# Designs tried in a protein design run: designed miniproteins, single chains. Part 54

Each design is a single chain, and the fold is of that chain. pLDDT is the mean over its residues in the fold that is shown.

## One batch from the design tools (miniprotein)

Design m1871
Fold by ESMFold2-Fast:
Structure m1871 (fold): chain A 67 residues (1-67)
Amino acid sequence: SREEAERFGRALEEAARTLEEQAPTLGPERAAELANEVARREGITIEPLDVEESARLLREAARLARE
């Protein structure tokens, strides 16, 4: 439904924001762990991508999910 798509989009944007805000503070190893944890919680499988690319893709997915 539209509401489900918007909820999912918001979750993806929240995930991207979490990665962008916390990754620089945690260092590379913990940032990767955070990215995997966030993706798993949202039911997303992350291919081998760095945190910056993962956050960018999550934001793009959020935009598309709201369509």
Scores: mean pLDDT 66

Design m1872
Fold by ESMFold2-Fast:
Order: C-alpha cells, then structure tokens, then sequence
Structure m1872 (fold): chain A 101 residues (1-101)
C-alpha cells in the first residue's frame, strides 16, 4: 500500500470514529462502515456516498446499513501527496457536519 493510500485510509477512519452512530473496521484498502438505524446514521451514510462522488480516489458502495469505502491503488494519481489525502478526509468531516446541521 502506498503512503497516500495509507494516509487516506487512516484519515477517513479517524474522522468516522468520532461519530457514535457508526462502527468502522478495516480490511486491507477497504473501510467497512456500519451505520446505526437512526437519522444521524442515515445522514452520515449519505455524506460518505457524496464524498465518493467527489473524490476519484474513492470507490463507495452501500448495502442497507453498511457502507464500503475502498481507497483505489492509483490514489496517487488523484491525490498526489499525503497532505492532499488528509484534506480529502477533512472534506468528509465537513460533509458529515453539514448534513448533521
């Protein structure tokens, strides 16, 4: 796993772990996000899907209350530095906070 891919996975997990409405686990380059059956959980799931649309380094899918976030092996083509990867994770936090307002 390259440094950008690792930084993005770590940043996304840190952001998501701040929210008690979600449970996050990691399998390789993939985060498995289980959202609680609540309005907050639904809003967080929607924010993650929106982030996947905005960031070409991410592949996001949803099945019920489970959202899967895969950080692509070519993430460096979309996010050329670790700093850009950190900003992408911060953009997810911004989307979540905006949806929770």
Amino acid sequence: MNEVQQALLDGLKEVLSKYPAVEVSREGNTLIVKVKDSEEGAKIAEAILEAGTLHSALEVSREGNTVTITVKDDAEKHLPTVEYAQKAAESLEFLIESNLK
Scores: mean pLDDT 80

Design m1873
Fold by ESMFold2-Fast:
Formats: sequence, structure tokens, C-alpha cells
Structure m1873 (fold): chain A 139 residues (1-139)
Amino acid sequence: EEREKLREEIFKKLDELIKTVQKLVDAINDPNATEEEVLSLIRETFKKALELVKLLIEYTDDPEIRKAFEEISKMLEELINETDLERQLELARKLKNFAFWKYIELLLKNGDPLVLNIAAVIYYVAETVERALRKVLER
């Protein structure tokens, strides 16, 4: 069924996103990593996060969940198109805060574990990118 296929694609995109975030964390901790390498991994991370969020929007039957992830999708698109690093840092902080509070809200409502896991991963993505951008801006 279409819903089972969406669920399989969500798990696949989640795995791809986690691997990309790990590469970004490794680059942040590598003193030999170039600014270009870090910025490239930031762009790849946001693109993979956006793909995952779009699949979750298609998967969910909950209008509150859909609305929350549509707002996350909008913030991710703004981040992908932002060329000013200081503004990108501000947008990453806004995404981090939004994802955190949506995670707490969904947790208190006994939300779907898959939805909760995706919200937590988006928080971690935004937090990791914030750390990466700070490192680039400190050069």
C-alpha cells in the first residue's frame, strides 16, 4: 500500500540523514576540515532533512502534526536558500527552538513514536548545524 511505501521511504531517508549528520559532526571535530567542506555538509544535511519532512507530511493523518511539519519544511527551505552565514545561524536557532517545543508538545499528547523520533532528529540536525556555523564564523 502507498502508506507502507511512504513508511519505508521515511526509514531510508532517516538513515541517510543520520549518516550525513555524522559526517558533519566529524567535520566539525576535524581541525583539517575546510570551510567549503563544512558548508557543503550543512547544505546536504538541510536537503536530506527537507526530503524526510516532506515524506512525513504525506504520511501523517493528524492535521496538527501536518501543520507543525509544514512550518518546519518552510524553515528548512529558507535555510537552504540563505547565503548569509549569520542569518543562516539565526534561522538554524529558530528551527532548533521550534523543533524542541513541538517534540515536547507531541510527547505530552502521547504522539506517534515515528513522528516523535523525526522531531527529535530535526532538533539534533538544527543543533549540529548551529555548532558547525559557529565554527565557520569563528575563523
Scores: mean pLDDT 87

Design m1874
Fold by ESMFold2-Fast:
Structure m1874 (fold): chain A 76 residues (1-76)
Amino acid sequence: LEEVVDKAAKTAYELAKQGKSPIEVANEVARLLYEAGLDSRTVTRVANAVQNLLEKGVTDYEEIKKAIREVLEKEL
């Protein structure tokens, strides 16, 4: 779980810093989580949380990581 959270948060943070749109970042996080074996419901919840956070202008790594962790703790 911690490895998945860290990898997803790092991916979201790096893509956001490269200027990718919130939806583009959310789609890449979703792809990563599907590859990690997470179910479609959990993937959708995490991707939506990341997209909403970035749409609000929050690009801080710790805030992104916290949002991902909170969703995974509720779904897993």
Scores: mean pLDDT 83

Design m1875
Fold by ESMFold2-Fast:
Structure m1875 (fold): chain A 94 residues (1-94)
Amino acid sequence: LEEEIRKLLEDFEKRYQKMLDSAPKEEQPLLRFSYLFHLQSLVEVLKKLIDEIEEANRLIKFAEEHKDDPSLADVYREAEEIKKRIEELLNELK
């Protein structure tokens, strides 16, 4: 996960740097403003991702500790819903 997040950030920075390097000098301030705006949005999505992953890890740990419990299916279902939310948040970053 940390490696996937790092790759997303690196790709974001590479695309922005390419735009800056190719842009006329007059457009660079606008691009920098756009970058900061998108960077703030990216950070907010990443915060939500981290929170969802922390919840998923707690549910998975609980399921492993209670793997013989009949309610295990419900815990795995909730973990799957969290994974789905993580996928949706990652899609917002693209």
Scores: mean pLDDT 72

Design m1876
Fold by ESMFold2-Fast:
Structure m1876 (fold): chain A 116 residues (1-116)
Amino acid sequence: SSEEARQYVLDNFNALFGSPNVDSLDPEVLEELLKLIKEEVLNSKDPELLIKELKAMVELYPDSPLLYFALSLAYLKLGKFEEAEEALKKALDLLKNPEHQEIVKKIFEEAKKELS
């Protein structure tokens, strides 16, 4: 259920966020995780500092699709659309499950509409 997926994400966020393999996650779990990342990024008080922190995390966890997704949203919040699309493309390239790619695109487009 979506409630069980949300609780799992909250209990395991740190392990999931830096993970190189999220393709084994249930689609519901991935969707709740991406929604949480969206809420945290779009509500950030300092998106420029967040980008610096996320870039440092990417150096440590270069194969995490979720870190690139978070970067894409942080760039989107600053109106840096080219950098946002580049980071999104990197996140999608790291995901091999087409259903997961569609969920990532869906949540990104929702964030884009919310900021416009």
Scores: mean pLDDT 86

Design m1877
Fold by ESMFold2-Fast:
Structure m1877 (fold): chain A 84 residues (1-84)
Amino acid sequence: MAVYSSKEAALKVAVTTLTYVELAKYELENTPSLSEEDKEKLLKALEELEKEAEELIKKEGELPEELQKEKEESLKAIEEYIKK
């Protein structure tokens, strides 16, 4: 089977995008100057980014354990940031 490093690069981009989206959603909730309408628009944009990242993961099939762990650790870091 043909193996390309570009597949792993695409998966890493997808994982990074998902992490960024989680952080961005928190920032939206914690931004008092944003109107409800603006929050909804931004949330929809973030949902589109999530959908594209999930599509990339599906195309590659199996997500490496290393990237799965990185995603989990990134989410925990965001949770700790939120607690502060």
Scores: mean pLDDT 71

Design m1878
Fold by ESMFold2-Fast:
Structure m1878 (fold): chain A 85 residues (1-85)
Amino acid sequence: MSEETLVLIGQLAVVLGVPSARALERIKKLFPDVSDEELERGISRGIASLMDTGVPSEEELIAALSKQPDIDEELLKRILEALRE
């Protein structure tokens, strides 16, 4: 999984009001082949990036995720469901 994809997931978690620890737990379950260290790093970078540039809309982040080469429609739906739990 790309760092850019994990950054976008981190940003989406913030926009959806999901605490970072919960986002990590839920996303780790979806991506067992990605190391905990890579997940934490990518998601934390996503959260940090919003402090400098402002917050994108949920729609913009979903559109950006859907364009990532490592995210298909089914996986995008599972990510959204996991973050909304």
Scores: mean pLDDT 78

Design m1879
Fold by ESMFold2-Fast:
Structure m1879 (fold): chain A 74 residues (1-74)
Amino acid sequence: SEEEERKEKAIAQMYKELEGLFGREVAEKHREKLVKIFNEELEKLLKQGLSFDRALRLATIIAFEAIKEEILKE
């Protein structure tokens, strides 16, 4: 679906940004957790009544910032 394609693109973009900032090994280590947080936040926001576009944008920001904070604390 169009929504699934947008989710895949958002995840790919976040992953590429992590790879650019921290390198491939660090990005790969955190990939599974990034996807998990993104999907959990997206589902939560959709259940709260946000539109798909708003939920996708916010879930992307939340997931990316959460993973960046974890990397910087290591």
Scores: mean pLDDT 88

Design m1880
Fold by ESMFold2-Fast:
Structure m1880 (fold): chain A 104 residues (1-104)
Amino acid sequence: MKSLGEKALELLDETIERVSKLLEEYLKQKAPKEVIRKVVLAEAGLTLMRMLVYLTIKYNGDEKETLELIIKQLDKGIEDNKDLPDVVAVLQELRDRLLKLLEE
């Protein structure tokens, strides 16, 4: 069975790819610079979250504590992107899946 952190890494990798594709679509549509900045920051935030989970696994840290921290950071990311419903939907799906992992 995969660890809690290993499952979270898979969800983060999937979510980063989804946000990256949204960024490409916004760039193709020549979206305003402020919109592009928000999507770039969302992808950067997810990448930092992934790094924290990876380091927690590598150094045998508290995976549950790291996931709780990431969920808190996702709540902020959702609020920061509330005007971008496609980005919000992707981040909310990740948050809900991570919450379910904590209930295992």
Scores: mean pLDDT 88

Design m1881
Fold by ESMFold2-Fast:
Structure m1881 (fold): chain A 90 residues (1-90)
Amino acid sequence: MYKITLEDGTVVEVKTTKDSPFAKWLEKLKPGDKVELVAGTNLPPVARSSKGGILLPPGLEEQGVVTYGERVEKKVKSIEIKDYLPEEYR
């Protein structure tokens, strides 16, 4: 899983498989990049924030993902890669 710490100390844990579009986007993130958090989505929360809100990868709305509530931009402070989810979590 990916663990993203934002500039305000907010932590986002992303539980996804290695071959997901989400994982491919996360591999491109670096400290100082801006990311969006939304209040909710129509998908199960894969990337839930410690302070509330869900991390939204770019382009998901074009793939039919619906977002709810306010959007907030925050800068990435650090990214830590642990492990991808097991196949059973696909």
Scores: mean pLDDT 70

Design m1882
Fold by ESMFold2-Fast:
Structure m1882 (fold): chain A 70 residues (1-70)
Amino acid sequence: MSEAQKKLIERLREVLSEEDVKKFEEELSKVEDTPQAILAVVAEFEKTLSPENREKVREITNEFVAELEG
């Protein structure tokens, strides 16, 4: 897992439960470290979250994807 993926997981820990973060980490570890692959995992993961947490995750991941495209 890349440093970028680890930082994303750390930020998600601030708004999500440890169980949800662990599930996300498992799914991220199965995909390539590309913006497209990460975005696909995030989109699928968001479906499992409450609307409130979904919005928070979207904000965090949008910032992170922008850094990966840079």
Scores: mean pLDDT 76

Design m1883
Fold by ESMFold2-Fast:
Structure m1883 (fold): chain A 76 residues (1-76)
Amino acid sequence: SLADQATAAARAYLAAAERFAELAGEEVKEAVAKLKAELPAFAAEVARLPDETQRAAIAYLQQATAALEKLTEELE
């Protein structure tokens, strides 16, 4: 489903954020942990959104993940 794809995209983003947090330090690690705790609520909310909105969210999360991965590589 689109909601499952959006949840998967969010998990990919959080995984990239965790890698970035290893370089950025403890405050960023805490922020990422807080976002991970919110994932079930995000998944429930996304499932109620129109398909077009879910597709837009997936595209945005994929772009944000790529940008964050590039930033992490530049800091290494």
Scores: mean pLDDT 81

Design m1884
Fold by ESMFold2-Fast:
Structure m1884 (fold): chain A 67 residues (1-67)
Amino acid sequence: FDDNMNDFIQRLRDAYITGQWHPDIIALQQRIQQMHQDGQSDGDKVIYIYRYLGASDQTIQDIRRKR
């Protein structure tokens, strides 16, 4: 959670500053935007982000159980 999320935020910051967006980051942003347009819940978007970060099935279950 903490380490993976901090690493993801750092990657986003570096991509924004250098203007070199990694294809995975672009695909993630496009998918989140599509989910927003489809009326997906914030919880579903959070789960998608954690799956992108390589979270385990146990981690995903914990997130679902909280909301």
Scores: mean pLDDT 61

Design m1885
Fold by ESMFold2-Fast:
Structure m1885 (fold): chain A 59 residues (1-59)
Amino acid sequence: ALEEAYRKGEEAMRLVFEESDGEVVMIGGADGLTPEARAYSEAAGRGVRDEVERIKAEK
């Protein structure tokens, strides 16, 4: 389950990065999350950070 969130985070960041031409960085922006969703968000955040860094290096 957590690894799935990680993978989704990578894809989501990639799409957002392309849509905003790399200007906007949304870092897991959600203030209202359930405990279960928070665990998912944390795992996704790790994948997102790694993917964003990789994209910036290539771009």
Scores: mean pLDDT 57

Design m1886
Fold by ESMFold2-Fast:
Parts: C-alpha cells; structure tokens; sequence
Structure m1886 (fold): chain A 57 residues (1-57)
C-alpha cells in the first residue's frame, strides 16, 4: 500500500529549506521502519512550496 502526503511550507521558505526538510522527513521515516521518499515541489500557478512524502508499507 502506498500513501502520499503533501506538507505545505510557509511563504518565507526557500527551495533549499524545502529540500532540507524533505531529506529530514525521509531519514526520520526510514529510521522508524517505513519505506519513504520525500521530494520538494513548487506549485507553478501560486509559487507555493511544499514537500511530497510517499510512504510504502
């Protein structure tokens, strides 16, 4: 089973901060036994940054 979670970031967040957060989330979830991939993204219409987390159980 695959679950996808989208985490919105504050308007002040940079692309570098989004990447760092994605890596931290991925590392933490994998450390707890989940198969997880986290990737930073940007909504091209709004410019809002987010992190997409894909978890496989």
Amino acid sequence: TVEVIVIPLPASASDEEARALAREIERELRGKGYEAVAEPGVDLATGERFVVVTVRR
Scores: mean pLDDT 80

Design m1887
Fold by ESMFold2-Fast:
Structure m1887 (fold): chain A 90 residues (1-90)
Amino acid sequence: MSPETQALLAEYAPAISAAALSLLTAGVSVELVMAAVAGLLALAVKAGEEADPARRAALRATLDALIARLKAAKSNEEARAVVDEIAAAL
């Protein structure tokens, strides 16, 4: 991976981990939590590999919004809606 992708993954790792713990605490299934983590990591890689600064900034804004929504999710249904949106952003 590029140094830029490594730096972006390091920046987002704590927030992604916090979102995963929040979902598990809310009783969201391990399958959905792992899908959310995998999708957010893939989106972070996509943002890190993006050469266009404007598109990179948009991907980072999408990451921030999706992480915030996952932290707010309290059910499998709410978590699945965010996982589907992560998949659509990839």
Scores: mean pLDDT 85

Design m1888
Fold by ESMFold2-Fast:
Structure m1888 (fold): chain A 91 residues (1-91)
Amino acid sequence: MKEAREMVQAEREKARREAESLIAHNDLEGAKAMGERAEAAGRYTQAAAIYDALSDHLGAKGPAYFAEHQELANKAMEARARGTGQTPVID
């Protein structure tokens, strides 16, 4: 179980790093497309990481990007929910 979780974390970190690289080069559309492809392929953990990176970037840009920031944050939450056959009840 520990090895499987570490693998999932490594995949998440890799996807987030790739998305952050695209964002650093102002390729927001490429990062969005990467997230959408991951979601379509059922790679919800990777999709969530990509959407989180995009949401964080847009949130840092200020109020003009708030609506898009919220949309991407919601997509990240939905991807996490779909990737988890049982949501861990962490109160």
Scores: mean pLDDT 75

Design m1889
Fold by ESMFold2-Fast:
Structure m1889 (fold): chain A 100 residues (1-100)
Amino acid sequence: SAELEALIAELERVLAELMEAIVHHDERSREQLLALAERALAAARRAQKLLGPSMDPIVAALERLLAELRAETDPARRLNLLLGIASEVQEIRDLLREAL
């Protein structure tokens, strides 16, 4: 579907930006990282509407990671949280590609 293809494209953009933010974590503002994580969660919730309850654990994981990212002030721990978010986004992207 056009909606499924558009969502995959958005997840691929979010993943690319997350990977860039991971490589350049010292150059990114906290607000930029949070906005990117919020985009990841929004895309995951859209995927949940398409794929149903099997997505609930991934959405819950992203909600937890975003909450931890909001509270985290240590750059190394933020990097680990971004890696976790990128991993979840990659899993959603791959699941949606399998649904095409």
Scores: mean pLDDT 85

Design m1890
Fold by ESMFold2-Fast:
Structure m1890 (fold): chain A 89 residues (1-89)
Amino acid sequence: DYVDWIVEKAKERGIALDRELAEEIARAVHGDRSLMDGVLDIIAKGVKEGKSAEEIAAELSKLSSRLTSLANDPKFIKKLEKIIKESRK
């Protein structure tokens, strides 16, 4: 299934992506694999660089207009904050 594939691809990038968040991203990208790879790269890089959830969301909205609604969703931003926190070593 597509959502499990997203979770595995996120794990390869060092992101502990919850299935619920993966489902939200999957809906936003509408099966666009290159856009999905771009989303995961932006999240992974943002987490590694210590960016805020709001900064990562802003980068996602710049990647594609399809991500603008998701980037402005408070629930999505809260989930990004959780991923950033879980990535602390």
Scores: mean pLDDT 80

Design m1891
Fold by ESMFold2-Fast:
Structure m1891 (fold): chain A 95 residues (1-95)
Amino acid sequence: MELSGEELKELARRALEELAAAPVRNRGMELLLRMLERMPTLEEFQRLMERMREIALSDLPEEEKLERIKELAMTEAGLPEEEAEELAEMLLAKA
């Protein structure tokens, strides 16, 4: 049975909730869950994550990477500035 975009989003949300409920607080998973909840579809969430990853892996200065990822999280996912900055810092540290 082919899952709809809404069903895929619900499965991803539940997986992230289980990870966030772990005894050790995972702030990255909390931020990803908040972003997913604010995105209308899992496909749009995946496209946003891909765009952020391309910026993180680019040859841009680190300060410009941080600002661009932060702006995308705020404009596309509607994250508050503080959470968008925290997410951008975490994505750059992982890249």
Scores: mean pLDDT 73

Design m1892
Fold by ESMFold2-Fast:
Structure m1892 (fold): chain A 68 residues (1-68)
Amino acid sequence: KVHPLVQQALDHFVAGDRDGFLKDLKQALLSFSQDEQDRLHKALEVLQGGEEAGLSPEEQAELFRKAY
């Protein structure tokens, strides 16, 4: 189950709204426990790796959901 703020952030990411993505992630991180923050950070590393590998935003978001 993905947190609503994290899902909203991914929707902004797929739409190309980087500012909306970062804002939603920041709100999620402020309300999350340390364990939840650690899971989110690891999923973000997978997202960044997918961007560096030239994957589409949709493919990057799917990998993020799988890692989260």
Scores: mean pLDDT 79

Design m1893
Fold by ESMFold2-Fast:
Structure m1893 (fold): chain A 60 residues (1-60)
Amino acid sequence: MTTRDVIDGYRRRHDTNRNMGNYVTHMDTYYNIGNVYDVMGDHDMGDRYRRIGDDHRRRG
């Protein structure tokens, strides 16, 4: 399984959850993507996705 496959999976689940009006799951999805990047050794992308999650938390 590639990083892209995992992220595509999270994005599809995010789209489903967004259609159900769940903004908390939206933010959680970005943190989960960041954690996947960290596990794969891409800490720069991990930090980037955590910042996106933080931005959504501040606005939502």
Scores: mean pLDDT 66

Design m1894
Fold by ESMFold2-Fast:
Structure m1894 (fold): chain A 72 residues (1-72)
Amino acid sequence: SLADEVYELVRRYLEAKRNGDGEEVEELEKKLEELVAEVRKEAEANPEDSPKAREVLEGVARAAEEYEAELA
């Protein structure tokens, strides 16, 4: 699913950031920004029906929550 793809992408981004791999972080961040921009454009065109935006938010939230728990 889109949520799983976003979850994997964000998890890799956060792990690369943790390992200090700035080059990989920048590449993954650019990919994430492009995906978010595309989903945001769809949500803006049809605000009442934006399932992709919900899946992206869920994937990002889950990855961030797991990462924060491991750092704490």
Scores: mean pLDDT 75

Design m1895
Fold by ESMFold2-Fast:
Structure m1895 (fold): chain A 98 residues (1-98)
Amino acid sequence: DEEHLKLAEEYLEKARKVSGGEQLRYVDLAAEHAANITDEEKRREINRRIAEILAPLIPEALKKAGISKEEALKELEANAKAGMSPEQVEIYRKGLES
């Protein structure tokens, strides 16, 4: 759905211009619209852009939650098996390794 794609892109652009809870709010809105995109390639592209925004935040979030890097990598492997795109997996892996 072209309208959901447009709204997802607009929310991602807003997310890139803010930080903290407001950034996460815009990412959530983009993900909500992405879930309603029927075109798999377009939905995958939006989800990859979401991963690019979230990946740099992962190391600090893991420290705050008390989760080890090894535990997070195992969860990423499970998500990859569940159908996460190769591009998303690589972006999250790089975030975990930084």
Scores: mean pLDDT 78

Design m1896
Fold by ESMFold2-Fast:
Structure m1896 (fold): chain A 86 residues (1-86)
Amino acid sequence: SAAEERALKLAEEAEKEPDEKKREELVKEALQVLFGVPEEVADALIEAAKRGDREETARLLAEMLRVAGREAEAAEALARFRAHLA
């Protein structure tokens, strides 16, 4: 719960951050706080965000929650992100 809340807060800050470098740092930190993710996963998320693929960015975050056995939180996180992207 604490890790999830921290990751969502970092993701929200990233979405509001106009500086691309700071936005990327916030997104990477969110992944590292929520999970000890491999570099390739963090890079994939950053690339999706840089491309403006907000839905894929949200999907990757939800997938990490699902893999951790937190499917309910994953569904909620994905829905929350999709609402922000719409």
Scores: mean pLDDT 70

Design m1897
Fold by ESMFold2-Fast:
Structure m1897 (fold): chain A 107 residues (1-107)
Amino acid sequence: SADTQKMKQIIDDLSTAVKNKDTKKVSTLINQLTTMIRNHPQAFDNLPDSYKKKLAESLAKASTMQDEDVLKSLHDLLSHVPNLPEEVLKILREEYSAELSGVLFYT
């Protein structure tokens, strides 16, 4: 679907922004992805496993940036993403406060 293609583009752009350590763009792209998932959850479910893995790796790397806007964007996304890979959840649990860990376990 068009929504799945748009999600793929956002994930590709997010991966690039993370490599470039562009925290403003990372935060913006995570927020855009959160909005897309809220409005089109089936489009997210239809993502290829390769894109789900790419997203997981990008989110894990973004979590290490130590930027407040990125962390807020990650918190908002995690509240809306079902079934994040356990590898990503482990990294996020090690890097974040008890409050964010609660969201990861109960989301």
Scores: mean pLDDT 75

Design m1898
Fold by ESMFold2-Fast:
Structure m1898 (fold): chain A 85 residues (1-85)
Amino acid sequence: SMDDIIQRASDISRLATDYLLYTLSVNTDTKKSKELQELYDKLLDLTQEAIDYALNGDLEKAKEKLEEAERIYEEMLKLIKESLK
């Protein structure tokens, strides 16, 4: 549903922000920090697009953008885990 898409996009965006801020606070490698920031920026754009499409009633495009955001979020989590070792 529209509400489920909006809720999930919002949750991903908030979790990604919290994880990014925490990871950056522990002085990660500059290259990894840049890669994390680039993934984060892409993730925010995709979650916003998912919300915008959902609000406009285009649930198919909203779901597509959310699925793309989920993939970027997973990539971001892998890089965060590597950065905290």
Scores: mean pLDDT 84

Design m1899
Fold by ESMFold2-Fast:
Structure m1899 (fold): chain A 83 residues (1-83)
Amino acid sequence: MTPRELFEKEAKAKDGKVTIEEAARAAAIVAEKFFGLPYELAYEKGKEAAKEFDTDGDGKLTIEEAYRAAHAAIGRSKLIVEG
């Protein structure tokens, strides 16, 4: 299973969209399983990134926006733990 496949499985999109919470949790799971990053750190960075990519302010993201937010969250988490 690739990081993207795991992300899509864990995000549990409904009507093509995921909530900020679902996006953050999916990002944290991918960060932990594929990158060895702390779940709690990746979850917090995931919430921050998901809010940034919520351009409509409706609390929901498309799968593509959510995955981009996850990529940003994982990168930010790596910078924090790697120094």
Scores: mean pLDDT 80

Design m1900
Fold by ESMFold2-Fast:
Structure m1900 (fold): chain A 75 residues (1-75)
Amino acid sequence: ERRDRILSYLEKIIDAKEAGNLEEQRKIVLEMIAELTPEEIRLFSNLLAKINKAFKEGKSKDEILEEVRKMLDEA
């Protein structure tokens, strides 16, 4: 349940980043802060940092999603 909620927000932010839509990214973060617990927000922030690094390294969306799923399964 927690994993599925965090994964849903991560997938939305990845899509918004791929599209270069900064306004959508901001909206997703605000929705997330309203809906998630402080612990879930901390986990999301750590995963978001990894996603940002992967985009800078030129990884594909599919590679980033696979890496994020593995990190959530280990958390």
Scores: mean pLDDT 76

Design m1901
Fold by ESMFold2-Fast:
Structure m1901 (fold): chain A 85 residues (1-85)
Amino acid sequence: GAAEAARRLSEAARLEAERLEEEGAPQSLVDALRRISETLDALAAGRISQDEALARIRQALVEAGVAPEEAEAFVAHVRAVLAAA
């Protein structure tokens, strides 16, 4: 279901943050992925709505310097994965 999909996305974001940190990526991007992971964990636990989660993900990416169009594409991908679950 959607909760399991959110947990899998959270784990993927956490693993990607670890990989990027090991590869010397900008700390702002690593921090954004960790916040995305935490946001998806909160969604999976029913602590926040999907709309709130997607808004927080968009904000984290924009604050990390990701272009608005790329942030929106990522948010659309997360929305699609959750809808397919």
Scores: mean pLDDT 88

Design m1902
Fold by ESMFold2-Fast:
Structure m1902 (fold): chain A 74 residues (1-74)
Amino acid sequence: SVKEVQERIEELGRNNPEARAAMREIVETARAEGDEERVRALLEEAKARYGEENVTAAAMLLAHEEVQARLAAA
């Protein structure tokens, strides 16, 4: 179920805080520089360093946190 997938993603994020930090830096770089090629390179490096599953989980958690923050600010 969707809930089981979300729980697995949260578990991966909890166990891999470095992947979450890397994804936050990639998002910040994208906002500051707008350099799509550099962002792509950083994503590939993060996947190689932390694993694709962990990087994907971190990206999903970060996106969820941003949506929640925007909803709270509205």
Scores: mean pLDDT 73

Design m1903
Fold by ESMFold2-Fast:
Structure m1903 (fold): chain A 62 residues (1-62)
Amino acid sequence: EIVPVDIFVPETRALAPVQDLIKENGGYIVDFDEASRVLSAELPASAIATLEKLGFIAGIKP
């Protein structure tokens, strides 16, 4: 199951590693809004737990 997610990427974090991590976990990138620093992506539900464990995505913490 594919889940749409919004990921906050602060200015102190490089964007490319976050994009690569999404792609490596079977997701795809929809958009990146530089003004809000929000990366919109679609990810398999199983990939969300992996991204949370790696500390890249504070905004997906329940």
Scores: mean pLDDT 71

Design m1904
Fold by ESMFold2-Fast:
Structure m1904 (fold): chain A 75 residues (1-75)
Amino acid sequence: SRLEEALEKAKKALETALKESKEGFLVIVKVAIQELAETESPEVAKEVVEFILEWVKEHFPELYEEIKEAAERAL
């Protein structure tokens, strides 16, 4: 499904971002969220962004608020 494809792309973006500095991580994740908002249906974009936000909250809670703000601006 389109949702499954978008989730796999998000997982790859997060894996790529992990190889970068924290600043690089923020840039890659924010760009991924913006691209989701522009290219996917609102329903798919929202579900994938919620997945990204929960992942960030669990693994990098210090970056959660900034990424959440970027998601709110993009959606």
Scores: mean pLDDT 81

